# Designs tried in a protein design run: designed miniproteins, single chains. Part 40

Each design is a single chain, and the fold is of that chain. pLDDT is the mean over its residues in the fold that is shown.

## One batch from the design tools (miniprotein)

Design m1463
Fold by ESMFold2-Fast:
Structure m1463 (fold): chain A 72 residues (1-72)
Amino acid sequence: SQKRIDQYIENLDKPDNQMALIDYVEGLLERINASPEERKAILTRLSQMIEKKDKDGIRKLLDELQERLARG
């Protein structure tokens, strides 16, 4: 649910929400059949954005991955 994902992003200070976002992104990467190299690069970017609390960056990344899934 998009509403649940938005709640994770808004409450990024909680470790459980950080893990839920990482799990969600890993699931998207699996569904779009991303290469191992692309998975590592995207998960590294996600971890950096979580650490910086870059909510807008996380939303843009999710939009990009969801768009790729919708096109496949």
Scores: mean pLDDT 86

Design m1464
Fold by ESMFold2-Fast:
Structure m1464 (fold): chain A 67 residues (1-67)
Amino acid sequence: MVSKEDVEQVIKDIEELIELYKEGKVSEEEVKQAYEVFEGNFNKIKNPPEELKEAYEKLKKFVNSLP
């Protein structure tokens, strides 16, 4: 199981990535690449915490809204 510190960091990283894209500081390609990494890591976690599931779902919905 991932540590609580790792979970909190991943949630922050996801929120930061979305914000950076909205500010035009990262490209669509960079967001999609980061999403693939997060997805691979998330799928390896057994019984992920609700906070992590919510953050991941937010990222997934965001990526699906990209052109």
Scores: mean pLDDT 79

Design m1465
Fold by ESMFold2-Fast:
Structure m1465 (fold): chain A 76 residues (1-76)
Amino acid sequence: MKERIDLETELALAIMQAALAEKSGLDPEKVKEIRELVDQAIEALKSGNYEEARELIEKAKKLFDDLVAEEQARLA
């Protein structure tokens, strides 16, 4: 149960990050990739595959960080 709650919290943060990136006008192709990973993580979590859900959430967070770094480079 604790592990599921922690994953649900991380997933909620990933969903918020994807929404923020979209609202901020970041690369729509990269935002789509993040959203697809989040959707896959939701399905894995629903199926009880917590390991897969965790990996997908981490991948989505990494892509978000990379996207933010790319946007900062464009503004510089």
Scores: mean pLDDT 80

Design m1466
Fold by ESMFold2-Fast:
Structure m1466 (fold): chain A 80 residues (1-80)
Amino acid sequence: DISKEKEKMEKKIKELEEKLKEMEKAKTEEVKKTLMEILNIEEVTDEEIPEILEKVKKTVEEIKKILSLSDEEIEKLAKE
């Protein structure tokens, strides 16, 4: 059921948004650790942090847009 998956995804997105807010206030080292955990990657350089953070923010925004759609609209999008 799309509705049940939508609710689970909404909770995950809220948690990710809170982590993003914390990263904006955190030291570079903590931001690296959080990004590595979110993306399940081995290493992040200081130079990559702004690019990766922007990509994560864009992904969150796209998922939030999808979650704002009706179940029928989400099903149509998934068929693409």
Scores: mean pLDDT 73

Design m1467
Fold by ESMFold2-Fast:
Structure m1467 (fold): chain A 72 residues (1-72)
Amino acid sequence: MSPAEQTRLGAERAIAMAEEAAKRGDLELVKKMVETVEEDLREARERGAPEEVLEVIEEAKKRIEEILKEAE
């Protein structure tokens, strides 16, 4: 499995977990997930990860932020 595929699977799981957390009203967990994805993105940029990997993480961040806004 390529690094981009591994990142994509991780992103899909994170988004699913955020949706479930939002459905049960656990907005604190969704906020923590946004922070975790932001940290992952910063680390990926610092290590010079491929653009394909960075795009996947950025898309996941946007989606989780949308989930948080919709649940508020």
Scores: mean pLDDT 81

Design m1468
Fold by ESMFold2-Fast:
Structure m1468 (fold): chain A 84 residues (1-84)
Amino acid sequence: SEEELRKALELLRKADEAAREGIAAYNAGDYKKAAELFRKAAELAREAFELLEPYLSEEEREQFEGVIKGLEEKAKEAEEKAKA
């Protein structure tokens, strides 16, 4: 529905915001905060994907899952750097 699409777009906006804050934290050397923010971004993007999945082509689903996986990988990298 249009309401579900609007909810998904709002979740993506929040995911983008968390990812941007995560990048800023990472660049500042706050790897713990960066990891938490990238995890939050991935979770929000996953929620948006669940709402959008019925409306997406197979190729679009693969691209979307790639974005989520990328955020999860950034979180893992930040987590490893935080342990140093």
Scores: mean pLDDT 89

Design m1469
Fold by ESMFold2-Fast:
Structure m1469 (fold): chain A 109 residues (1-109)
Amino acid sequence: NIHEERAKQIVEGLKSSNEDERKLAKLRAIELINDPETPPDFLKALAEELVKELESENYFVRESAKEILKQLAETHPELVVSPLLSVLQNSENPEAKKAATEALIAIIN
């Protein structure tokens, strides 16, 4: 699936050892979220991949995933509510649960 592959490429950029590559991947994700021409299936795939990264042991990956999910929550809440609630119900990681809570709060403000 081309949308899943593109979403994975962006998330791989967030995991880069190079800070500039991580910044570019984050900016690219935010640009795609704010572009009305972006396919909804791509945004759904992106949300699913980003939710997985809330479990990352890498602080910078978790923070970038959280910030992008907050942006997605503000623009496309229907794509993130269910995956974020799943993190709150099923994750044993307190940092992942905290990030999911912060993203969900962005919807209800």
Scores: mean pLDDT 84

Design m1470
Fold by ESMFold2-Fast:
Structure m1470 (fold): chain A 61 residues (1-61)
Amino acid sequence: MEVELSPEAQALLDEGIAAAKAGDLERAERLFLQAVLVAHEEGLDPRAVAAQIRARVAEAL
């Protein structure tokens, strides 16, 4: 919750949460990994991004 995701990384996170809610955990995992990779390429700490994704998934599920 302390990092600002780009629109690209945020879109991947939103798609991943939607996939997880639909029960497609394999697709959700792939989308979350892609969001972390995009954010890392943009200079964000991958550990902070992964923690934020985990928190948002827990809140959404």
Scores: mean pLDDT 78

Design m1471
Fold by ESMFold2-Fast:
Structure m1471 (fold): chain A 61 residues (1-61)
Amino acid sequence: SHMEIEKLINEIKELEKKIDELRQKLVGATGPERQKLQDEIAELEKKISELEKEAVRLVTG
């Protein structure tokens, strides 16, 4: 439905904001903290990919 698509778009936007915040923290990070931030960014990017697939399903289904 239209409302479900809008919810997915909003969730993707919030995840993109979180990635931007983590990327800013990454600039000053070294060693284990840097690795942790990179892992968190990778997990959020994976989640965005899954939500984008779901959005495609909702518009094509």
Scores: mean pLDDT 85

Design m1472
Fold by ESMFold2-Fast:
Structure m1472 (fold): chain A 57 residues (1-57)
Amino acid sequence: GAEEEARKALIEELEAELAAETDPGRRTALQLLLQDVRNRRISVEEARRALAQVRAL
């Protein structure tokens, strides 16, 4: 469904951002967010809001 496809796209986006991230704090936050998205602990919408907060660090 649309949520599953959006989740896969977000995982690819988070993996790419994590690979390019040099700040240890942001890297840790991105790793935790990626795990939550992969394990379906949060919705795609909630994950995108969390990502915006990480980028604001």
Scores: mean pLDDT 87

Design m1473
Fold by ESMFold2-Fast:
Parts: structure tokens; C-alpha cells; sequence
Structure m1473 (fold): chain A 76 residues (1-76)
């Protein structure tokens, strides 16, 4: 599934320290998961997006992504 592939790329980018690319891939994974109705995968992608933004130094975007993950987890 496309969302799973983007999520894998986001995780690899975090491991390499490329947090900007990690955020881009996590955003793509999140959007693909939401469009597919996969709320669990969308929550995982949003959590990874929050981690990528936090490591990139963008605390405000990290908080927003973290709240999206919490909302999705409460909905399942």
C-alpha cells in the first residue's frame, strides 16, 4: 500500500537524520492513509510526523501533528 511505503521512507529518513524529508514522507503517508480510511496507519503517520518536526526544531508543528494522532486514536 502507498501509505505503508511512505511511512517506511519516513522512518528511514529519521534514522539518517534527514528530518525535513522524514516530515515530507510522513505527510504523504498520513494523507494516503486518511484517503484509504486506514485510521490506525494515519495515526502512526501523524505520530511520526510529530517526531520529525520535533527533531527538526519545529515544536509548534510537532504539537499539531501529535494532536492529530491523539484524535485518530480516540476515534478507534
Amino acid sequence: MEAEEYLKKAKEAIEKGDYEKAAEYAEKAYRAAVEAGDLRLAAEAAALLAEAYLKAGDKEKAKEASKRAEELLRSV
Scores: mean pLDDT 82

Design m1474
Fold by ESMFold2-Fast:
Structure m1474 (fold): chain A 58 residues (1-58)
Amino acid sequence: GLGYRLAEHDLGLTREQVEEAIEALRRGDYERLREIAERHGVSVEEVIGAARAAELLG
């Protein structure tokens, strides 16, 4: 869906990494969100935004 595509193109996240970010956010695992952000050179806030967009938009 659109949310996953935006995360993939704008942040360079794979579908698997977006799904991992959604699960981490649901669990409150901010350390995992930080690891994903650092790996891709983006902020934690950008990863959280992408995860929320993917969950809401598919």
Scores: mean pLDDT 78

Design m1475
Fold by ESMFold2-Fast:
Structure m1475 (fold): chain A 87 residues (1-87)
Amino acid sequence: MKKELIEKARELLKKAQEAAGKGDYETALKYAEEAYRLYKEAEPGSEREKDAGEFVDALRAAVEGDMELARKKVLALVADRIRAIAA
């Protein structure tokens, strides 16, 4: 069950990234929100849950037309990954 949830979340995240790459932020947000839910259920408190949540926040900002906020959210993800490496 847990492994199946992670695999499904990964597939949804890939679909979200593909939609975002095409500029379809509304479709990307829908897939990313579903992936976030699955990671939260399968791995509560994990880096994957945190990363998916930040991606959802960035996509939500993009859907609202706030590309500056979306960019700042992406920078927060990069900073978080740098902190994890530095620890």
Scores: mean pLDDT 75

Design m1476
Fold by ESMFold2-Fast:
Structure m1476 (fold): chain A 65 residues (1-65)
Amino acid sequence: MTVVVTLKDKEGKVVGQATSTETTIDVTNLGKSGKYTLEVTVDGETSTEEVELKEGEVLTVTVEL
């Protein structure tokens, strides 16, 4: 099991990324406060969600298999 979490701004620029073998992953927003697209890839399957984060905020992502 491999989980990849990618945080992208509205232009598609990656502002945060984390990889884990666990079901709980922390990703830090290295961009400014605003809306971002959260992409979560679990064993090659990708889901997307819109999130609103502050600059430097750590988002904890929990995935179900």
Scores: mean pLDDT 80

Design m1478
Fold by ESMFold2-Fast:
Structure m1478 (fold): chain A 96 residues (1-96)
Amino acid sequence: NVEEILKEIDELVEEFRKVLENENDISKIKKKSNEITDKVNELMSKIKNQEDRLKLARHYGLQMSLVLAERVQREMLKQKRYDAIVSLEEVREAWK
């Protein structure tokens, strides 16, 4: 069932990624982020094994960080701020 929960988390992260691509209202983005985090926490609460919960939490944290960093990179490229691209590699390193 851990594999099914991981798939559901990935689907929720993909839903959030699509919101970040189409929505510019920060309050709506924050509301959606909170809704997704609440759903992920509910899914994780069904797992009794602590190590499995930690692995899923790390996976979720990494995926959300990458999706948010992708939006930041998109905005920085639009503003021609190429110096900000380095931060995406740092995000990946921080979650290793």
Scores: mean pLDDT 79

Design m1479
Fold by ESMFold2-Fast:
Structure m1479 (fold): chain A 67 residues (1-67)
Amino acid sequence: SHNEATTLGAGVVARGLAGDREGAERVARQLAEITGGPLETALAAVEAALKGDAESAGRYARAVIEA
C-alpha cells in the first residue's frame, strides 16, 4: 500500500542518516519490492542518507514510493 511504502521510505532515510547501511539497504529492497519501483533508486536513497544528504535521500525515496 502507499502508506506502507511511505513508512518504508522514511525508514530508509532514517536508518541511512543514522549510519545503518545494512538496515537501510534491507528496507530499501523491501520498498522496491512492494512498489515495483527501481531498486537502483532505492539504493541511491541509502547512499545519499549515509552521506548526510537528507534532501537527496528524501527525493530518491519519494520517487520509488510514487513509482
Scores: mean pLDDT 88

Design m1480
Fold by ESMFold2-Fast:
Structure m1480 (fold): chain A 70 residues (1-70)
Amino acid sequence: MSKEELLKEMEKLKEKFLEAIKNKDWEKAKEYADKMHELIDELHKISEELYEEGKKIHEEVGEEWNKAVE
């Protein structure tokens, strides 16, 4: 998978995660978060810059999760 495809996949997972949170589908939200964790590890192996970009997307997901469960 190319670096552009990996980052695009991260954005898609973020959108799906946010939709699952809005629908209170906690099982799907967890599934998408787990996939994002795996993808971040893959990005880190490719380059530090890609890892930072993926990490930023994942951090935004974590903030929305915390707001939804508080």
Scores: mean pLDDT 75

Design m1482
Fold by ESMFold2-Fast:
Structure m1482 (fold): chain A 73 residues (1-73)
Amino acid sequence: SVLTKLAELIRKYVEGEISEEELKEGIEKLFREEQGLSPEEARERADALMAELKKLSEEELRELADHYEEGGR
């Protein structure tokens, strides 16, 4: 699911395996391929999500990833 793939991307980012730019690109790709959004819509939604993710601590990001993996709560 989109949420499971998003959880994986967030975890890789928190672990330092991918950059912020790679995280954003991964989110854009998920929105395009799994949600059928246009490239423009995917960028806008990824930008909005990135703004929210950047407000979270490492612990809060891990908790969010766990919730996404469990079905998005």
Scores: mean pLDDT 82

Design m1483
Fold by ESMFold2-Fast:
Structure m1483 (fold): chain A 69 residues (1-69)
Amino acid sequence: GKMEAEKLIKEAAKLAEQGNIDEAVRLAKESLKIDKEAESFIMQEAIKAARAGNLDTYNALSSVIQESQ
């Protein structure tokens, strides 16, 4: 459900910040399979990362959105 998708997205953001980009992308894609509204949450976390200067996290999360569209 929505709560499960949100938890996966937050975990993906943490993994990306730790440099585990492949696992972060995998979890973000899994969240979209659970709830299509997860796109908005992924985008929110990507924007937060960009504002904090974490461009690798931003690029990883936004690429998942681009592939889903």
Scores: mean pLDDT 81

Design m1484
Fold by ESMFold2-Fast:
Structure m1484 (fold): chain A 72 residues (1-72)
Amino acid sequence: LSKEQVEKARKLAKEAARAFEEGDIEKAVEYVKKAMEAAGLEVSDEAALQIVKSSKNGEDLLRKIEGAIEDA
């Protein structure tokens, strides 16, 4: 991954965490997808929703997204 792709993905991951903390699950799912796509990963709506629903809080969600980006 390029430095620009990693930075963009991390910014989108933080937006997903913020949306989750605000209770906006639809927005959190959208940002999870955008973060994964920026990292070159293909994620379905169902997979992104599962990541959001399995998260305990915004920090847990951010950790899961960053872990997936690092494993790419």
Scores: mean pLDDT 81

Design m1485
Fold by ESMFold2-Fast:
Structure m1485 (fold): chain A 60 residues (1-60)
Amino acid sequence: MYEFVAETSSLNTAIGTAIAVIGDAPRAKVKVEDTRVTVRGELSDAEAAAARATLQRSAA
């Protein structure tokens, strides 16, 4: 089970980041809490790598 958390600069950035992660890793469970995006789930190594890369790119 994988879990990744990213802090963003705004609610709009957090929502955009969540949408991007779901697009790249549709099996991920994504939660948005204010400016924080939490990604979790039973993901393959490839799906986890994609989710992490998208989080790093979209949250910054």
Scores: mean pLDDT 79

Design m1486
Fold by ESMFold2-Fast:
Structure m1486 (fold): chain A 70 residues (1-70)
Amino acid sequence: SEFEKAVEEIEREIVRQAILSGNIPSNEETIKLIAKKLLEKGFSREQVIEFLKKYHGLSEEEAKKIIDEI
């Protein structure tokens, strides 16, 4: 799906930037970066929440909190 491709592209870019900068983000920072980039690509808040719940083991409230912080 286009959503899955977008996630893979974002994850590859996060890894690339970590290598170039020498700064490795934490798991929490990585999750926030993925969520932010998905929203910037035009995916809905609801799609991002479902992604965080299914693939990162977050509750709905935890996923909403992350989105509200970005």
Scores: mean pLDDT 82

Design m1487
Fold by ESMFold2-Fast:
Order: structure tokens, then sequence, then C-alpha cells
Structure m1487 (fold): chain A 55 residues (1-55)
């Protein structure tokens, strides 16, 4: 239980990191990097939510 909670928190942290990288890429005008990081953001956010449902 605690292990799943920690994993969910780690996925949330990764999602935040990718959200920040997406914003930085958008600010730099790098649409390709922004799209790739936005996809990773959505992926990790989904994994965090799925783990929270298991807890």
Amino acid sequence: VEELKKEAEEFKKKAIDYANQTQAAMDAGDGQTARENAQKFAEYLKKAKELEKEI
C-alpha cells in the first residue's frame, strides 16, 4: 500500500517535470519537443491516477 502510494507520487513528480519541459519548449518555439514532453506528461499522469485507484 505505502509502496503504491510512493510510486504514484513519483509518477506525479515526473508528470510535473514533463509539464515544465513542455512549457520551456513552447517558450523556445520548439513544437516537436513540446509535443513529445506533453505526451510523456499525459502518460505519467495517467499512470499516477491508475495507481491511486489501486490504493
Scores: mean pLDDT 80

Design m1488
Fold by ESMFold2-Fast:
Structure m1488 (fold): chain A 80 residues (1-80)
Amino acid sequence: SEYEAALSVGTSKPIDFDALLEYLKSNGYEISDVTDTSAVLSKGDKIARLTLLSDKSLVIQGDKELVDEVAKLIKEYFAS
């Protein structure tokens, strides 16, 4: 399988997907394959896909370490 891990992250705030991608980019992620509801994140040789679902949850799928790191950053972003 091309993906080793998947996590779902709920938020209590409305999701501005473009602003979230800029936040991730500022934290050292390369952003590619961007749509209105998905993007590919990379850091070194590790990749993950971020998807915004209709229920206001975010799904992160990819390399386990990157998935865990991105999920933590997203939770911190929405906690602020």
Scores: mean pLDDT 76

Design m1489
Fold by ESMFold2-Fast:
Structure m1489 (fold): chain A 58 residues (1-58)
Amino acid sequence: DKIREEIVEELIRNPNASEEEIIEKVKEKFPEVPESTIRKILKEIKKLLEEGKSLADI
């Protein structure tokens, strides 16, 4: 879940960042990780946020 941690940290640091911007930042740290994997995790986090959970709860 290292990738998930980085996505959550980026969202906390830059709450106005676009999904594309977050994906780019995560790819810079984890170039071996496919964009599809990053998007999948981001989508899951977004669903939790839409459900009313805070980033701290994820």
Scores: mean pLDDT 77

Design m1490
Fold by ESMFold2-Fast:
Structure m1490 (fold): chain A 66 residues (1-66)
Amino acid sequence: AAARAAAIVETLTGGYYGNVFALAEEAIALGDPRAIAAARAALERLLQSDDPAVRERARELLERLA
């Protein structure tokens, strides 16, 4: 739903901590281009993490964003 996509955008662009990966997967499932764009931006920031597991997961999800 458009309302859920808007909530994902607000959460991811608002400096959200915690389960960014779950919100990114939900954005992919919704297929809303604004939610997908917000998820992409959040995942791209996580590629700069010092944690290799975080970087690998972010890369995997970015590949799924069409």
Scores: mean pLDDT 74

Design m1491
Fold by ESMFold2-Fast:
Structure m1491 (fold): chain A 86 residues (1-86)
Amino acid sequence: LEALVAELERAVEEYIRAAEAGDYRAAAEALLRVLETLARLGRLAAQAPVPPAVLARLEAVARRFEAWQAAHPEATEKILEEIRRM
């Protein structure tokens, strides 16, 4: 569980870094990794209680990701366009 949370944190940071560099293809690939890691985390959370420290990290990552997308709607749309082309 904690290893997947760390993987999610890294994927979100890679997404933001690529998007800020204007590399929307790399950002789209990172977003797909974010979605895959979230799906894996959801399956594990369904099997056992999630520790409060892990929940806090997930909430922090979610807030960071959502806040960044809200602040950069144009970049977010370009990244989604790259995903639609994949």
Scores: mean pLDDT 82

Design m1492
Fold by ESMFold2-Fast:
Structure m1492 (fold): chain A 61 residues (1-61)
Amino acid sequence: AEVEALIAALSDPDPAVRLEAARRLGEIGDPRARPALARAAVEDPSPEVRRAAREALAAIA
C-alpha cells in the first residue's frame, strides 16, 4: 500500500516530495518501484531527484 503511494509521489509537482519518495522507496527496497525509479533517474528535471532515484534503484538491485 505505501509503495504504490510513494510511486505516485514520484510524479508530484514538488521536487522535495519526489526526492523524499525516491529515498523512501530505496529504503523499502520493493522491486515494484524499479520502473518508476528508472524513469525518474533519467527524466526528472531535478538533478537531486535523479541522483536519489539512481541510489534507490541501486539499493533495490
Scores: mean pLDDT 84

Design m1493
Fold by ESMFold2-Fast:
Structure m1493 (fold): chain A 83 residues (1-83)
Amino acid sequence: EEREKERKLVLKLIALKLRIIGLEIEIERIKEKIEKLKKEFAEKPSKEIEEEIEKLKEKIEELKKEIEELKKEIKKLEEELEK
């Protein structure tokens, strides 16, 4: 019974860690998009490009908050496994 519970916690930890990796990859993709838009803005400044950069920065902030919450969940599960 305890062995099966521990196994389920380990699988949940793996799933949460994989989700964090996926979110970190998405953040890097968005950062690359922002850098491309910054170069485009330097060549042809437009309000549309400025607004797109701002929206992408806000999305990165949201994804970072999700990662922090997932890290807190992982810490709680790791503490449960150490008991």
Scores: mean pLDDT 84

Design m1494
Fold by ESMFold2-Fast:
Structure m1494 (fold): chain A 61 residues (1-61)
Amino acid sequence: MKVEGEGLAKKAAEEAAKKIPNATSVRVVDGDEVLVSVDAPTWDDEIAAAKEAIKEYEKLK
């Protein structure tokens, strides 16, 4: 699995990756806006991973 981000955004991506192991890529970027990008074998897995990454990032703010 590929995990990308910086600081708290990277921490959120790493936590999401642990909870959604079927995702192939999780990226969280904290700039002017928080951007989440996920790649997974199914669309449902992509949505689940994106929601988990946002949830983990919100916990760390």
Scores: mean pLDDT 71

Design m1495
Fold by ESMFold2-Fast:
Structure m1495 (fold): chain A 50 residues (1-50)
Amino acid sequence: MEELEKQIEEAAKNNDFEKMKELYRKLYGNDQIAFSFEDFKKKVEELKKK
């Protein structure tokens, strides 16, 4: 889990929304992440601010 979270942070730093979506799918087990493009952008900015 921690390893997947690190990969998500890396994808966010690279602004790779497709990679982030793939990693979230792996983390939560399904491609049912109801994120709009704006939600993805907000997540990327939040992870970068950390």
Scores: mean pLDDT 64

Design m1496
Fold by ESMFold2-Fast:
Structure m1496 (fold): chain A 115 residues (1-115)
Amino acid sequence: SFKELVEEAIKLGQEAVDILRELAEKYAGTDPELARELRSFAAQLESLIRKLKEAYEKNDFEGALKALEQLVETLRALVDFARRHGLPQDVIDRLEELLKKAEEILKKFKELYSK
């Protein structure tokens, strides 16, 4: 259903935020610039989670679609950033899995609710 797909996207987005916040704290003392960029990605994802929650409450299909598309693009940019900066492979693998799940949610959403 619409609400189940949006709830899955919110949970996925929150998992990504948690990974980034933990990683930023780990790098804060050794690479403060990397930590700042990771916190920037976390803030972007938190903004998208808020938009998804608003769309969920309002039953706003168009708002949810836009937020889901932005979530996928942000996660894609994050995976590319992680690879470019040589983040640990286990972190890259976790982010790639979240991207794959987000793409699957977006695909299902478009099949059900996109014109």
Scores: mean pLDDT 88

Design m1497
Fold by ESMFold2-Fast:
Structure m1497 (fold): chain A 65 residues (1-65)
Amino acid sequence: NEKRKELLRLIGEILRLIGEIFDLELELKTAEGEEKEKLEKKIKELEERIKELLEKMEELSKELE
């Protein structure tokens, strides 16, 4: 089932991005000024990417039902 394999790949990518966000949030706790702004921007970019992948996963999940 190719659609199921695609779902697993999407889940894996989402988990990887969540891990990156938490790493960046740990950095953010000690960052100030320009570094803080850069980290916040990067976190926001990753959050948007996760949102896109979640939407893709929802579409694919509906096709499996």
Scores: mean pLDDT 83

Design m1498
Fold by ESMFold2-Fast:
Structure m1498 (fold): chain A 79 residues (1-79)
Amino acid sequence: MDERLREELRERERRLTAEAERRIAAGDERGFLELQLEAARAAKEYAERAESLSEEEKAEAIARYEEHIARLEAEIAAL
């Protein structure tokens, strides 16, 4: 399961990286931040589903991603 989740995350990261570069080149600040928010939410979901993480590691990772998501949402709202 973890290997499959990692593969899904890798494919998503490749697509998100290419799209991020395109949005940066276009000057689409909102679109770039929205893409970062999508990536952060995906990373949080991965942490929630990862069987390889201990309960402590999972809780810490989730908390860090929730903090990052909140910051990105605030930045988007400020635009």
Scores: mean pLDDT 78

Design m1499
Fold by ESMFold2-Fast:
Structure m1499 (fold): chain A 66 residues (1-66)
Amino acid sequence: DKLIKIYENMKNGKATKEDTDYVKENFKSMEEFVEGLIEEFEKAGDLEKAKELRELEENRRRAGAE
Protein backbone atom coordinates (compact mmCIF):
# COMPACT_ATOMS: atom_id res chain seq x y z
CA ASP A 1 0.00 0.00 0.00
CA LYS A 2 1.38 3.40 -1.07
CA LEU A 3 0.26 5.54 1.90
CA ILE A 4 1.57 3.01 4.45
CA LYS A 5 4.94 2.83 2.64
CA ILE A 6 5.20 6.63 2.58
CA TYR A 7 4.39 6.76 6.31
CA GLU A 8 7.04 4.12 7.10
CA ASN A 9 9.60 6.03 5.01
CA MET A 10 8.76 9.25 6.89
CA LYS A 11 8.96 7.49 10.27
CA ASN A 12 12.41 6.06 9.41
CA GLY A 13 13.74 9.35 8.02
CA LYS A 14 13.89 7.85 4.51
CA ALA A 15 11.09 9.84 2.88
CA THR A 16 11.94 10.86 -0.69
CA LYS A 17 10.87 13.99 -2.57
CA GLU A 18 8.47 11.74 -4.50
CA ASP A 19 6.85 10.65 -1.20
CA THR A 20 6.39 14.24 0.02
CA ASP A 21 5.21 15.41 -3.41
CA TYR A 22 2.61 12.62 -3.49
CA VAL A 23 1.20 13.74 -0.12
CA LYS A 24 1.09 17.41 -1.21
CA GLU A 25 -0.56 16.56 -4.55
CA ASN A 26 -3.21 14.17 -3.20
CA PHE A 27 -4.10 15.72 0.18
CA LYS A 28 -5.18 19.26 1.04
CA SER A 29 -3.80 19.08 4.58
CA MET A 30 -1.82 16.90 6.97
CA GLU A 31 -5.15 16.04 8.65
CA GLU A 32 -6.51 14.66 5.34
CA PHE A 33 -3.32 12.64 4.83
CA VAL A 34 -3.55 11.13 8.34
CA GLU A 35 -7.26 10.34 7.81
CA GLY A 36 -6.41 8.51 4.57
CA LEU A 37 -3.56 6.70 6.31
CA ILE A 38 -5.90 5.53 9.11
CA GLU A 39 -8.34 4.16 6.51
CA GLU A 40 -5.52 2.28 4.74
CA PHE A 41 -4.32 0.70 8.01
CA GLU A 42 -7.91 -0.34 8.80
CA LYS A 43 -8.30 -1.90 5.33
CA ALA A 44 -4.97 -3.72 5.79
CA GLY A 45 -6.22 -5.15 9.11
CA ASP A 46 -3.71 -3.19 11.21
CA LEU A 47 -6.38 -2.01 13.64
CA GLU A 48 -3.86 -1.27 16.41
CA LYS A 49 -1.91 1.21 14.25
CA ALA A 50 -5.13 2.78 12.97
CA LYS A 51 -6.32 3.24 16.57
CA GLU A 52 -3.00 4.81 17.65
CA LEU A 53 -3.12 7.35 14.80
CA ARG A 54 -6.79 8.15 15.45
CA GLU A 55 -6.17 8.73 19.17
CA LEU A 56 -3.13 10.89 18.41
CA GLU A 57 -5.16 13.10 16.04
CA GLU A 58 -8.08 13.40 18.49
CA ASN A 59 -5.70 14.41 21.29
CA ARG A 60 -4.02 16.96 18.99
CA ARG A 61 -7.40 18.51 18.05
CA ARG A 62 -8.48 18.64 21.70
CA ALA A 63 -5.21 20.30 22.73
CA GLY A 64 -5.55 22.83 19.91
CA ALA A 65 -9.06 23.78 21.10
CA GLU A 66 -7.62 25.30 24.33
Scores: mean pLDDT 75

Design m1500
Fold by ESMFold2-Fast:
Structure m1500 (fold): chain A 66 residues (1-66)
Amino acid sequence: SEARERRRAENLALARELLADPSSEVGRVAREVAETLRRIGEGVDRMIEALRAGASREEALELGRI
């Protein structure tokens, strides 16, 4: 649907605008969520590298703690 696709694009544009606005409460919360996701990603990368190096599942999970 054209209307559904247009609404999605409008919502995405608004979300990007709010994220870029330093005075936005929504933008502040979104940045905090992004920071948490970044730390989770770093933990996952450490786990994957450990598993590639031959670590056990238990050892990898310990290295992935955030």
Scores: mean pLDDT 77

